Designed miniproteins, single chains, continued (3). Designs and how they scored, part 31

Each design is a single chain, and the fold is of that chain. pLDDT is the mean over its residues in the fold that is shown.

## One batch from the design tools (miniprotein)

Design m9052
Fold by ESMFold2-Fast:
Structure m9052 (fold): chain A 71 residues (1-71)
Amino acid sequence: TDQNIQRAIFLLNQALTYAMSAQARQLINQAIQALQNGDIDSAIQLINQALTYAMSAQARAMINNARNLLS
């Protein structure tokens, strides 16, 4: 739903305030743009790629919660 998309965008933006690799950060920013454009499938792929890179547990938890809202 549109509400789940907005919540996912919020959580991904919150995740960006925590420590993560530059590669993860770039992919999460791209995922946010995909969600803003309504491209849910691309956003999920970008999120899954970001999760393969190093990040804090706090960032990972927020990104996983965002992904669950989109699935």
Scores: mean pLDDT 90

Design m9053
Fold by ESMFold2-Fast:
Structure m9053 (fold): chain A 91 residues (1-91)
Amino acid sequence: EAAPLSKEEQELLKRYTELAQLLAAYYLLRIEEGDLSQLEKLKELEKEFEEARNAKKEELEELVKKLEERLKELPEEEIERARKLIADNLA
């Protein structure tokens, strides 16, 4: 139905997916530590990911930038723990 994704759109979607997985892992770690308020953020991230899958190149670039900005606001040590969680659990 929709036009197929261009090479650039596929690369952007892959980048978005990697960033979204990292942010999701961060929220999951916080939830496991007892911060249940992060459940709403995790659900919002899932909705944003569905939007990204249907976005055109320029919209997808903007979504990637917003996600990178959200990750930059987090402490680097928390991002590192999230990366480790992904590496340890994705086989």
Scores: mean pLDDT 77

Design m9054
Fold by ESMFold2-Fast:
Structure m9054 (fold): chain A 60 residues (1-60)
Amino acid sequence: STVRAALRPVVDGIASAEDVVKALLAMGVPKEEIRRTVEELHRQGLITEDQKEAALKALE
């Protein structure tokens, strides 16, 4: 997934979840696709609860 690839810097601890999510929104990526990918990454243990919360808050 393109969205999953874009979120890799968040997984690697290089970029903030908020900044990457805002960039994806600015590029016209649907909120539902970003939310789903963030929740999948958290479910797989690839991001922290804090990273998940920051990402989902940026969608509001």
Scores: mean pLDDT 87

Design m9055
Fold by ESMFold2-Fast:
Structure m9055 (fold): chain A 68 residues (1-68)
Amino acid sequence: SMEENLARLREVMERVPLFVDYVFAEAVKAFPELEAEAQRIRTLSLEERIEAALRITRKMMEANREKQ
């Protein structure tokens, strides 16, 4: 499920903080309009960056579902 995937993603980002940067890079590649938001988030704490990455991932999953 989407919730299970997001829970696993949180665990990975908490264990490997650099993975947060990867998630944002992929998000910007899919949705270039998110670049400004991604740059802003880079200055935040790890916890805030993880929460932002999870929010963006949820929106991407929902958008991809609607396009299918």
Scores: mean pLDDT 77

Design m9056
Fold by ESMFold2-Fast:
Structure m9056 (fold): chain A 85 residues (1-85)
Amino acid sequence: SQSDQLLSQFIKEYNSLFDQIQQAIKAGDLDTAQKLVDEARKLLEDYEKKFKEVEKDVGRLSQLRGLIGLLRRELDALEDEIKKL
């Protein structure tokens, strides 16, 4: 389905940003790490909108929104870690 293709692309793009965030944190480049967290948050917002536009099954849409919620909490934890360094 269109939502499954979007999910595959979303996970690929999110994982790329997540890896870049972790590399920036490890390098002590906290400004770059924060910028990448902000980019990842925007990615979540953009894909949540896209999922709402293409996914017509309420149960599947709820699952996709649940995943986005989990990833937002992951970014919150990374941002808290950045702020403590």
Scores: mean pLDDT 89

Design m9057
Fold by ESMFold2-Fast:
Structure m9057 (fold): chain A 61 residues (1-61)
Amino acid sequence: SDAEVRAAFRALLTALDDPSSSAEERRAAMNRFLEAARAAGVPEAGVQDARDAFEREIAAL
């Protein structure tokens, strides 16, 4: 589970750093990371804070 969270986070960072990635691809990677974090026991407040932060980042790209 921790390995899955790390892998999903790395995939999200790769998508955010790749100028050829679409907003849809970045949101898909974000959603995979947030799902992995929730499954690993991160509280919903933390998941929502992360979602809000990444949505702002994606909108700014």
Scores: mean pLDDT 85

Design m9058
Fold by ESMFold2-Fast:
Structure m9058 (fold): chain A 74 residues (1-74)
Amino acid sequence: ALEEQKKFEEELEKIREKYKDDPSVSIAGIVDPVDAAKAIVVAKDGEIVSEEVEIKSEHSRELLAEWKAVRAAS
């Protein structure tokens, strides 16, 4: 059960290390423990430039879309 979390954290660390020298890049790891939804979002200067997402259900997909909408509006 925690093995999926560990693999997600390893992928998140790889992406953080890739962009560690660029202060304009923000990286967010999103994990929904209920739906096991995982997303790694890379944003540059406040704009989303890439996403790596593991989505387990339609509900998780909806939560990710809602998060992106709120983030863009804020």
Scores: mean pLDDT 61

Design m9059
Fold by ESMFold2-Fast:
Structure m9059 (fold): chain A 61 residues (1-61)
Amino acid sequence: GMVEGARKAAEAGPSGAASAAGEAGRHGNDTQSIRAASQAGAKGDLEAATRYALEAARAGE
């Protein structure tokens, strides 16, 4: 879920951010937000990756 993805990203640093982006990809329908989260995670921007992952998860609701 959305909260679990954000929590995992916060706890595991860049690896967590990438994981959160992957979870958003499974659940969300917003390909653009998923892509942005994945790119941010790859760059090590944990905050941006988490934000985009949460946005993608919300779009899936």
Scores: mean pLDDT 59

Design m9060
Fold by ESMFold2-Fast:
Structure m9060 (fold): chain A 89 residues (1-89)
Amino acid sequence: SSTVAKVEEMDAEAERFAKEHRGDKELQETAERIKARFPDWSEEEALLAAAALPYGIEVGEELKKKALEAGDPEAAEEAEKQIEELKKL
């Protein structure tokens, strides 16, 4: 029951993102790259992942900045590596 509800929620959210962002060329281009890497994903799932990608990069940049301000170069390097992997998507 909880599994079905979660799948329905994810599908509804993905569909909503696809409808809201239809015609967004940058988002669609990112979604196409994601779908090329994960061909079994739906267009809606790829668009949702594309929409979440800038958020992931932004969080990574903030973590890197805070690590540098705290004098933690190892944490900053790890954040940079994660940002670069996200940028490859």
Scores: mean pLDDT 72

Design m9061
Fold by ESMFold2-Fast:
Structure m9061 (fold): chain A 82 residues (1-82)
Amino acid sequence: GIRALVERFLADHGLRATEAEVEELIAAIREFLRTGSATFRGVSLVEDAEVAPADSAEALLADPRFQTMLAVALREAELRRA
């Protein structure tokens, strides 16, 4: 499921998130898959390149561009929390 993919993404990038942050991230990914945009902790995630439309969370999280956007959003969330 999406949770396992998020946990793998966090591990692969050396990122840590609370349970609440993981759930918020899953919700943002679902919204992004539905609309092509989502907000995570005040940071907007928007599809910026038409490489290949992702129809699943697996494909989306495997996209290096989406991975970069997500990493930026997580760093911004950490800065706002500190």
Scores: mean pLDDT 69

Design m9062
Fold by ESMFold2-Fast:
Parts: sequence; C-alpha cells; structure tokens
Structure m9062 (fold): chain A 86 residues (1-86)
Amino acid sequence: SEMKREEELLKELLEKGRESEEARRLGEEAARLALELRRLTGADLDDEEVARRAREEMEIMAAYYGLEKAREQIEKAREKIEELKK
C-alpha cells in the first residue's frame, strides 16, 4: 500500500517534470553526459538504458528539488567528466 503510493507519487513528479521544457532539456543534457561517462569508463551498459535512466533521474530532480538543483547536478557531472579526461 505505502510502496504503491510512493510509485504513484513518483509518476506524478515525472509527469510534472516532463511538462517543463527546461526540465526536459536538462534531462537530455544528463543523458548526453551519462553516455559520455559510460564511454570514458568503458562500462558494459546499454546506451538506451543509460540515457533513459539519466533523463528520468534528472526530470525527477528538477520536479522535486527545482531547476537550480538540477543545473547544479549537471555542472557536477561535467566537472567529473573533465577530470576523467585528464
């Protein structure tokens, strides 16, 4: 019951995040960065699954914590990727 309620809440948050054009753009950027990280680390993961998961996590982040927190996470991901390229 409680777990089912949490799943319903997560779906509502995802829908609200997807309603925002800014949240969608951040999701696409998160997917791009996640795929670059996968390539740099050589992780044996499906590209479609990696991209989908990154989009969903970013859309939830934007919906729940707001766009500024979502942008902060994008910048942290970029910094991590740049560090790995060194």
Scores: mean pLDDT 77

Design m9063
Fold by ESMFold2-Fast:
Structure m9063 (fold): chain A 76 residues (1-76)
Amino acid sequence: SEEEKIEKALEKGKDVSEEDRKKMVGYAKEYVEYNYPDESEEKKAELIGKVIEELIKKLKSEEDKKKFEELSKNFP
Protein backbone atom coordinates (compact mmCIF):
# COMPACT_ATOMS: atom_id res chain seq x y z
CA SER A 1 0.00 0.00 0.00
CA GLU A 2 0.98 3.67 -0.23
CA GLU A 3 1.33 3.89 3.56
CA GLU A 4 3.66 0.87 3.63
CA LYS A 5 5.93 2.34 0.93
CA ILE A 6 6.01 5.68 2.76
CA GLU A 7 6.93 3.98 6.05
CA LYS A 8 9.68 1.94 4.36
CA ALA A 9 11.15 5.09 2.78
CA LEU A 10 10.99 6.99 6.11
CA GLU A 11 13.00 4.19 7.81
CA LYS A 12 16.04 5.57 5.94
CA GLY A 13 15.45 8.91 7.69
CA LYS A 14 14.67 7.72 11.24
CA ASP A 15 17.01 10.46 12.53
CA VAL A 16 14.88 13.15 10.79
CA SER A 17 12.43 15.11 12.99
CA GLU A 18 8.72 14.22 12.95
CA GLU A 19 7.87 17.68 11.54
CA ASP A 20 10.37 17.27 8.68
CA ARG A 21 9.01 13.77 7.93
CA LYS A 22 5.46 15.15 7.67
CA LYS A 23 6.74 17.92 5.40
CA MET A 24 8.56 15.42 3.16
CA VAL A 25 5.51 13.12 2.92
CA GLY A 26 3.22 16.04 2.04
CA TYR A 27 5.67 17.36 -0.55
CA ALA A 28 6.16 13.90 -2.12
CA LYS A 29 2.40 13.32 -2.42
CA GLU A 30 1.86 16.74 -4.02
CA TYR A 31 4.85 16.22 -6.33
CA VAL A 32 3.60 12.85 -7.59
CA GLU A 33 -0.04 14.01 -8.01
CA TYR A 34 1.12 17.08 -9.96
CA ASN A 35 3.69 15.36 -12.23
CA TYR A 36 2.13 11.88 -12.54
CA PRO A 37 -1.66 12.37 -12.13
CA ASP A 38 -2.58 9.59 -14.60
CA GLU A 39 -0.37 6.87 -13.09
CA SER A 40 -1.86 3.89 -11.25
CA GLU A 41 -2.23 4.00 -7.46
CA GLU A 42 0.52 1.36 -7.17
CA LYS A 43 2.92 3.38 -9.35
CA LYS A 44 2.11 6.60 -7.47
CA ALA A 45 2.87 4.86 -4.15
CA GLU A 46 6.23 3.70 -5.56
CA LEU A 47 7.05 7.21 -6.80
CA ILE A 48 6.09 8.80 -3.46
CA GLY A 49 8.52 6.45 -1.71
CA LYS A 50 11.30 7.31 -4.16
CA VAL A 51 10.75 11.07 -3.72
CA ILE A 52 10.91 10.69 0.08
CA GLU A 53 14.17 8.70 -0.22
CA GLU A 54 15.69 11.43 -2.43
CA LEU A 55 14.62 14.17 0.01
CA ILE A 56 16.21 12.25 2.91
CA LYS A 57 19.47 11.94 0.94
CA LYS A 58 19.44 15.69 0.23
CA LEU A 59 18.80 16.57 3.89
CA LYS A 60 21.93 14.63 4.90
CA SER A 61 24.07 16.99 2.79
CA GLU A 62 24.94 20.53 3.93
CA GLU A 63 25.03 21.66 0.28
CA ASP A 64 21.71 20.01 -0.60
CA LYS A 65 19.74 21.63 2.28
CA LYS A 66 19.23 24.71 0.10
CA LYS A 67 18.03 22.55 -2.80
CA PHE A 68 15.46 20.86 -0.54
CA GLU A 69 14.13 24.25 0.64
CA GLU A 70 13.96 25.48 -2.99
CA LEU A 71 12.09 22.35 -4.15
CA SER A 72 9.52 22.52 -1.31
CA LYS A 73 8.85 26.28 -1.77
CA ASN A 74 9.15 26.72 -5.56
CA PHE A 75 7.13 23.69 -6.60
CA PRO A 76 4.75 24.67 -9.46
Scores: mean pLDDT 73

Design m9064
Fold by ESMFold2-Fast:
Parts: structure tokens; sequence; C-alpha cells
Structure m9064 (fold): chain A 131 residues (1-131)
């Protein structure tokens, strides 16, 4: 994880911090920090919090490497996550409980509905794409 963080900070000119096991903060120079809440408390015993953190970092890497992208829908998110993580789109889901999963692995803490969860994540990712 640490090596991936250092590489992506150097590549994109941003900073990543993990104040808690379930929190990622992304800071761009001159911008408000963007905070992501991870579903580490929903992980199966055979997965580590670091696997979830690496998945999110790879999604952010893909977005920052493609600055003309904008996310407008769940389908846009699934397309980006599919390309970033090298998994088929149909394995990227927003459940009826509002949990975003990749191949059954929960990534983000759920909001009050599926629509709210996906819109909050899209909004946060789009803030990282602001110039």
Amino acid sequence: LSNLVNRLESKHGVSFSFPDEDTLVVQKPGKEPVTFHLATDLLKSNLSADEVKEALLLIIDYLLSNPKLRLNSEEDFRTVASKALKVPQHLIRVTRKGIITVNGVPLFKPGPSPEVTIQEIISKLNRLLEP
C-alpha cells in the first residue's frame, strides 16, 4: 500500500492520507480535501482493508490520468471502475441496501439509498477532476 500511495502522489501531485482504517483523504493543492469512507467493517474475513484501499486508489489513478472524464451516472462509474480494476462491468454493483461492491467486495460505506450512495461517490470523484 505505502509504495502505491507514494507512486500515485508523485504521479499526480496530490496527497493521500489514511487517518483511520476506514477513511481515505485526498488533497489537491489549493483545493478542499475529499474524504472517502470505506466499507472495511463489511469486509469478509479473507480480505484486508488494504485491498479495499488499493482498489479505490486505482480508481482515482484512472480518473486523474483521464482528466476529461466526468461521471454522470452509475453506468459511468461502473465503466471507470471496470477499466481501473480490470474486472467485468457486471461485477460492479450498487445493491438495494446502497452498498457499492466489486466482485462481491464492498468498497464504500452505504448512504441511505442506492441513489444517494452512488451520487455521493460520483460527486466526490468529480471534485478530484476539477482543475
Scores: mean pLDDT 76

Design m9065
Fold by ESMFold2-Fast:
Structure m9065 (fold): chain A 80 residues (1-80)
Amino acid sequence: SEKERLLRIMEELQRLAEEHGFTDLLAEIQKALAEFPNLSVEEQRERTLELVGRYVDAFIQAGDEEGARRATELLGELLA
């Protein structure tokens, strides 16, 4: 289902933030995950897209090539 797909992508983002030490992004994804059950599927999709994009930018700015690559792969999954 779409909800399961979006939740999987969000859980992958949380894992990426934990693995790469992005404390601010980790706090933001945790807040978003807590809000997810109260959002429509459209709102969940919009929030997921926003967070994935911010993760890509943050990893690029940090020079974390592996994190940027993995976040970009998640963006590709979301847009497919």
Scores: mean pLDDT 81

Design m9066
Fold by ESMFold2-Fast:
Structure m9066 (fold): chain A 92 residues (1-92)
Amino acid sequence: MPLSVDGLINGGRAGIRRARRLLRRGDYDGALDAVDGVNRLSQQLLDLGHRDDALDLATESLRVSREILRRRDTPRARRNVRRSEELIRRAR
């Protein structure tokens, strides 16, 4: 079953909290995995027409991805920044 809109939003918020927790532990790959999950939930919200909720999640995802990129510059971190920026552009 697809998640409810509230389920997608709550899942995205939980993903952001997980990403920040992993980042504080220095688990950059785990934090990027969590950000990937948030970006997928943001995309699902966008596909359902919930642009404001998608924008909120993508904005938080971008903030975390930029912090990861600042600490560990990798191609994966750069891709996550670009993905969050793309979602923000599409949600506006």
Scores: mean pLDDT 87

Design m9067
Fold by ESMFold2-Fast:
Structure m9067 (fold): chain A 85 residues (1-85)
Amino acid sequence: EQEQASQVVEAITELQLLASKEKDEEKRKELLQSAQDISTALRNWLETKKEEDRQQLVEELKRAARLARELGADDLAAKLDALAA
């Protein structure tokens, strides 16, 4: 539980770092929004422990993985997919 939460927080930080290096404003905004969406979903799941909130976290992680892959961040995409499994 704590280890999984820490890994998700690391992935959020990696998305924010990717955004800081992104030259395209729209892609930068998408990365920052994705990081925020995962952060919100993680906090909700940790507070509630409800299946719906866990599913939302999984959905946001999968969405972030697709975005990372589109931007060529394949290692980050694989990490996000693994966290969603």
Scores: mean pLDDT 84

Design m9068
Fold by ESMFold2-Fast:
Structure m9068 (fold): chain A 89 residues (1-89)
Amino acid sequence: MPTAEELLNEFLGRLQALAAKLEEAVRKGASKEEIEKLIKEMYEEIDAFEKQVQALDIDEETKKKLLEFIKKVREEVERLKEEAFKRLE
């Protein structure tokens, strides 16, 4: 079964790939709908990882730190969303 570290590394890899696609889409002048789809996929990855962390049989302190990290990642994605939409105006 995957470890907490393996799940975190997979999550970060997928999120970085989506962030790169978002940057490329904004650079190419993609539609607002395409930008919204990429942002939605980023939030879906965050939700999936949070659910996995909550289901992990790990100590409460490590779980708490991972959930706090997820909260910060959500805040960063929200900032990326606002910046992307501002560039489309």
Scores: mean pLDDT 82

Design m9069
Fold by ESMFold2-Fast:
Structure m9069 (fold): chain A 82 residues (1-82)
Amino acid sequence: SKEEEARRILEEIAESYKEELEELEEKIKKLDWKTQQEILGFWQKGLRDIYDAIVKKNISKEEAEEMFKKILKEIKKKIEEA
């Protein structure tokens, strides 16, 4: 199903960025609770937007990865500005 494909693509992307995600998680845990919740909310919305784009608009894995990179870039910016 498209839903299974979207999950697989997101899992493959997350695995490719595992080291970066682990580093970001450790930095986020050191921030105040309000900023942590804002970043988590942004992350959850970003992942949902990628999922919806795969399922509803048939975007490629390459396009999904570019959306994922943009989300990571914004999270890094939010951490640096915290």
Scores: mean pLDDT 87

Design m9070
Fold by ESMFold2-Fast:
Structure m9070 (fold): chain A 84 residues (1-84)
Amino acid sequence: AEEAAEKLREAAEALREAGMPKVAEFLLEVADQVEAGKLSPLELEIIAGILRIVAGVLKMIGEDEAAEKLFEAADALERLARSL
């Protein structure tokens, strides 16, 4: 849980640097819910899927660092979901 929350916070920082502070704030809220154990395995997998789609769009527009951090966060969420 802590690793997945940390990856979400790293992705939020990269999104803030890319000029997306409101999306970054949303990811920080998700990180808090992950640490609190409030998300089901299915919700974790759905959020991971959404983050992969967003990362793909960011990669296409040249926001490579934010995209990479979102892919890392998605991987961490999927691993957490499979461990529950």
Scores: mean pLDDT 83

Design m9071
Fold by ESMFold2-Fast:
Structure m9071 (fold): chain A 72 residues (1-72)
Amino acid sequence: LSAQEVATGIATLQAAIQQVQQLAEKGVLSPEDAARIQSLLQQAIAALQAGDLDTAIALAREAQELLDRALA
């Protein structure tokens, strides 16, 4: 993976955290679900910064699955 791809991944995850915060503020997500999803996204960013792409993908996927279930 290029440094640009890693930077894009981090920016995407940061934008996702901001969106989750906005959904919680609007009452669309419970504070508990928002906190869990944000924690997973923060861990995914840390994994990308450490160069652990497999862990970052797994954590981001888990966050997306939790978001999809919370909004269903």
Scores: mean pLDDT 83

Design m9072
Fold by ESMFold2-Fast:
Structure m9072 (fold): chain A 94 residues (1-94)
Amino acid sequence: SMKERGKREAEISAEGAEKSAELAAETGTAESGTGAAISAIGVGASAYAGGGDKEKSFELASKAAKEALKAGETGDKELAEKAAELARKAAEAA
């Protein structure tokens, strides 16, 4: 029950991180990239409550944050897609 809630929270966070990364690439600003990076890190934090592989989830969330930041800075949609995939993998590790 608590593990299921943590996993669901991580999945919701990953969905938010995906949308934030897409918006960051469309906006093309460092501020939008920072917002998307914070959303991606949030996936790792949510996954901490899930009881899965916390270390792996946090590592993947950190990689997602890095790609999301770059997506905003460069307007690169492929970086936004990579950030989204990494965020989903972080949630799956939860």
Scores: mean pLDDT 81

Design m9073
Fold by ESMFold2-Fast:
Structure m9073 (fold): chain A 71 residues (1-71)
Amino acid sequence: MTKEEVKELVRETLGLDDLQIQGLEAGPGPFGDAVRKALEDPTEENFEELKKQLERVKAMADGGHAAARAA
């Protein structure tokens, strides 16, 4: 697993571009933490955690748009 695979997973799951992903890795919270951790140390464990957070964010976006708000 590589940094590029992490970015590709985020892009494919949420439809985000490279700039938006860069913004997310600078953000606080469990999703931003998972993105940062996977980019800093792209291990299978960090990739699995990122995938779970992406699924959660996507489910919240599909079921309740107010849940994913930027500060």
Scores: mean pLDDT 69

Design m9074
Fold by ESMFold2-Fast:
Structure m9074 (fold): chain A 84 residues (1-84)
Amino acid sequence: SAALLEADTEALLASAEAMIAELEALTAAPEVDERRATAVLSAAGLLIAALRFQATLVPERRAELEAAAARLEAAVRALEAHLA
């Protein structure tokens, strides 16, 4: 249903913003909890996949969902580089 797709889209976008903030906080930290970093990176990967899948279901919100996925991928890469 359209209402469920809209609710799912809003929830995924909100989750992406929260995840980006957490990834940025970990990247800015001088000391990184390896277990937390690994868990957050894994969760971010699943969320990127979910955002991209949702973009195929909601073409009117596709640009916004793809932009969120790209920002999340950039945040993931920044944390991975910090941990290298």
Scores: mean pLDDT 89

Design m9075
Fold by ESMFold2-Fast:
Structure m9075 (fold): chain A 65 residues (1-65)
Amino acid sequence: SALREERIRLVMERLGASRETAEAIVDSLEAYHGRPLSLEETREALDTIQAMAAAGRAAAAELAA
């Protein structure tokens, strides 16, 4: 579907991921929510994932200091 393709492209663009990885992420988000996500919901999920990754890196750096 067009919406699925747009979600896959959004994940590829935001994360620099391969199509295979982006498809797995899209499918995992759909499985977690029990439904296909909107583009807005996908953007929000990616923002959360990126924020969590940044927080994890900051925490690791703090522990190394």
Scores: mean pLDDT 81

Design m9076
Fold by ESMFold2-Fast:
Structure m9076 (fold): chain A 65 residues (1-65)
Amino acid sequence: MSLQEQIDALEAQLRASTDEAERTKLVEQLLALAKASTDPAVQERAAKVVLDASRAIAAREEQRA
């Protein structure tokens, strides 16, 4: 499995997670994969996954009323 595929799997888990401790572990796993890689595309992809997941959760919380 490629590093990109592993990042995509972690993205799916982050999108499904509602627990802060679980999200922290998943973010740390994404950052560890990015740090182990010498490919800037992998590093950028991991960072965007974290940001997008965080924005989606914040938007849902504001809209829940």
Scores: mean pLDDT 72

Design m9077
Fold by ESMFold2-Fast:
Structure m9077 (fold): chain A 68 residues (1-68)
Amino acid sequence: MEKEYEEVKKKIKEALQKDSISWSEYQELVDEAARVIKKLEAAGDLEKAAELRTLVGQLHFKYVLQQA
């Protein structure tokens, strides 16, 4: 669990540092994060789940602004 959480967190933070993110990269990261969030919530780790939800929200916002 911890390794999956740290890996997804790292990937999203790296994507947020890019000038732009592709549709395929965005979709893959959102799907991966959703799976990890579900596992964290099932394990009762609501704080880490909330942190990933916040990062996914930032990634979504970045992607939407790129399409405007």
Scores: mean pLDDT 83

Design m9078
Fold by ESMFold2-Fast:
Structure m9078 (fold): chain A 85 residues (1-85)
Amino acid sequence: AVKEAIEAAKEAAKVAKAKGRDDQADGILAFKQKIEELKSILSPEGAKKAAEGLKKVKEGIEKDDAELIQEGSEEALGGVSEGLI
């Protein structure tokens, strides 16, 4: 679960950087670091939700879909904040 969220963040950041969205890529990598720091207290359900949100962020960046990026970002943040134990 946590490894999947970290992988999803790496993939989303890679796509953002490839699209010239360096600030967004940096933000995604900062979020990845936060997931790594919280990994001992992050529930499997929270990590799964964060991974799914990050996959939506990646898709939104690939499609230039601002609404999908927003939805994915909120889902990823919710997964971390709600998943802390």
Scores: mean pLDDT 82

Design m9079
Fold by ESMFold2-Fast:
Structure m9079 (fold): chain A 77 residues (1-77)
Amino acid sequence: EEPPEVKRARELYLQKLLASHGADGSGTPGGSAPSILPLLSPEQRAAYEAIFGSTKEVPELDPAAVEALIAWLETLE
């Protein structure tokens, strides 16, 4: 079972960005959906890639990095 903060980050992404950026935020190949990775800080990017990457196991992340990603996602409309 994934940590609550990781689950929250996934739920926020699905609510706010899935339709415009794809399920993993990488953008749509050949489409108009851009990658969100350049918009993230290095810490937010590390948390994002660990949560939404292809690995089933989430590496041990700094909780502050995950919290910063969640805070950014919560500002989106």
Scores: mean pLDDT 59

Design m9080
Fold by ESMFold2-Fast:
Structure m9080 (fold): chain A 79 residues (1-79)
Amino acid sequence: SAMEKEELKKLLEEIKEEVVKLTKNPEAEAHLDKLIDYFMTLSKEEQKKFLQAMIEQFEENNLPKLKELYQKGLEIVEK
């Protein structure tokens, strides 16, 4: 639904803010904006696969805050 898409986009913007704060790289913001736009064009199944893969990467790299945010994204997509 449109509401689910808005919720997901808001969460992706929160993730972007967190990554920009962690990297302290102004170029990261423009790159992440393009990635968010691309992600929103993906099918629900492709979005789920992407989020699951990223959650595994964040767990392996000890990034618990990003793992938490991506898990919330997966919950929204699975509605």
Scores: mean pLDDT 79

Design m9081
Fold by ESMFold2-Fast:
Structure m9081 (fold): chain A 92 residues (1-92)
Amino acid sequence: GSHEQMIGLLENVKKLVEEIKDDSLEDEITRGVAIISLAVAYNAAKREGLDKVAELLDEARDIVSSPDYFSPEAKEKALKKLDEAIKAVREA
């Protein structure tokens, strides 16, 4: 499909978010990488005119980049936004 690279990028970001288990230094580094990857995906989505995808990615980034503890509830919410973004790309 015309957006296969975007789907691959979003699936990789989802995997990074899924790997965050606690507040250890290793998981905080993984969280930082996820935040950077979300910013890259957002910019790509905006450039491609995928405005709904960009909105969902911005919402996911706000959740992941919160200075508060990254709770299981926050993680589930971020993963749901990423799943919605992947679906929106597939339907574009």
Scores: mean pLDDT 84

Design m9082
Fold by ESMFold2-Fast:
Structure m9082 (fold): chain A 88 residues (1-88)
Amino acid sequence: MSPKEPVPVVGVSMRVRHKETGKELESGEIAVPVERLEELVELYKKVLEKEGYEVVEVRVRRDEVTTRMLNLEVVDRLIEEMKKFVEK
């Protein structure tokens, strides 16, 4: 496993609507690597849709880029697991 390295991240949150009840919910804010932002957001939307939610809004804190020590191989592994979940 590669060592952790400084990775720029942004906060992402989503507002979702439960399709059966019509109730809207806010996700908590999550730190997402900028270089995986588009892929992770699209995968997370698909995970939520598979769980019976409609994604109403995606908020990205592009004005507040921070640096975190992350292992990107671990992040890429998470992406692959999310893809497997969506494909089931």
Scores: mean pLDDT 79

Design m9083
Fold by ESMFold2-Fast:
Structure m9083 (fold): chain A 80 residues (1-80)
Amino acid sequence: MEKKREEKRELATAYVDALLAARAARSPLPADELAAEIARAEALKPGIVDEFTANVNDEEFELLKQALEQARAQQPLTAT
């Protein structure tokens, strides 16, 4: 049972990290302003992860995990 909670937390963390990385890659902001925005978003990450862990049921977790795995497999940078 602890393993499922840990998996949900890891999935939420990975999702937030992926969003931050995507935003950084597309952002037109100067490096200092971008760094400040990322730091602010990271300060909110624990709250988002806790909210996700509390509200997502096992079926929703499985669907989100599948979606994330499928998105990783279809990465534009690896398109041959």
Scores: mean pLDDT 64

Design m9084
Fold by ESMFold2-Fast:
Structure m9084 (fold): chain A 71 residues (1-71)
Amino acid sequence: STTYGPRLVTPLERELSKVVTDKPVTEQAEEIIEALDLLRERGALTPEEADSAKENIRRLAADPDAPPYVA
């Protein structure tokens, strides 16, 4: 179960940004979204947390200049 603290998407945003130098942002975003779905399926993430993270990752993939997820 998750409680208070920084959103999962914040570390993922940071990871996505730095791997852009190696892989396309869209490819990295798809991998991260798939990982988020797996974490939700395994019970490591709440549905709310998974939805928020996926939305922010999609936004970063479409426009890396977009502001980060609001924590």
Scores: mean pLDDT 63

Design m9085
Fold by ESMFold2-Fast:
Structure m9085 (fold): chain A 90 residues (1-90)
Amino acid sequence: MKPWLVEELEKNFDKIASLPVEELQVTLKGLELAFGNLGKDIRVVLLSIKAILLYKQGKKEEAEKTLDEARKIDPNHPLVKKAEEYIKNN
């Protein structure tokens, strides 16, 4: 089932994506630790956020590979599309 956290992450994606690298890294690590064992829907969300973090760190190849991993799970997920747009436009 889609937990309330996934809904909140989708609604606040732009705010999360705009966090400084250090803040985004801490946020992602906390989310992975708390929710990384949940189903594929949360994994798609976490991978999409991780791709943005890697891109902000200058790791563009790793960001694209991480985004590909998210696309393999759900290519039409709204957060996958937002992460693609973020990487393309920044």
Scores: mean pLDDT 76

Design m9086
Fold by ESMFold2-Fast:
Structure m9086 (fold): chain A 71 residues (1-71)
Amino acid sequence: FQDLADEVLDLASLITNPKARSLFEQAAQKIRDGDIVGGMNLLSKGVSELTDQDIANINAYNEAKKKELLE
């Protein structure tokens, strides 16, 4: 659970929309506490609040990670 919660927190740091970021942070806390269903529901709400800029930031992060793994 901690690894999943940490990944959600890392994604929250990339989010510029304060409502979406707050929902991701709350989702991470729920997941860490073992409330996976509650965490996933909050994460779903957070995703619906993401702006185009937030989506672009997450996509850039994923591409950077892919490049790092492939060298």
Scores: mean pLDDT 78

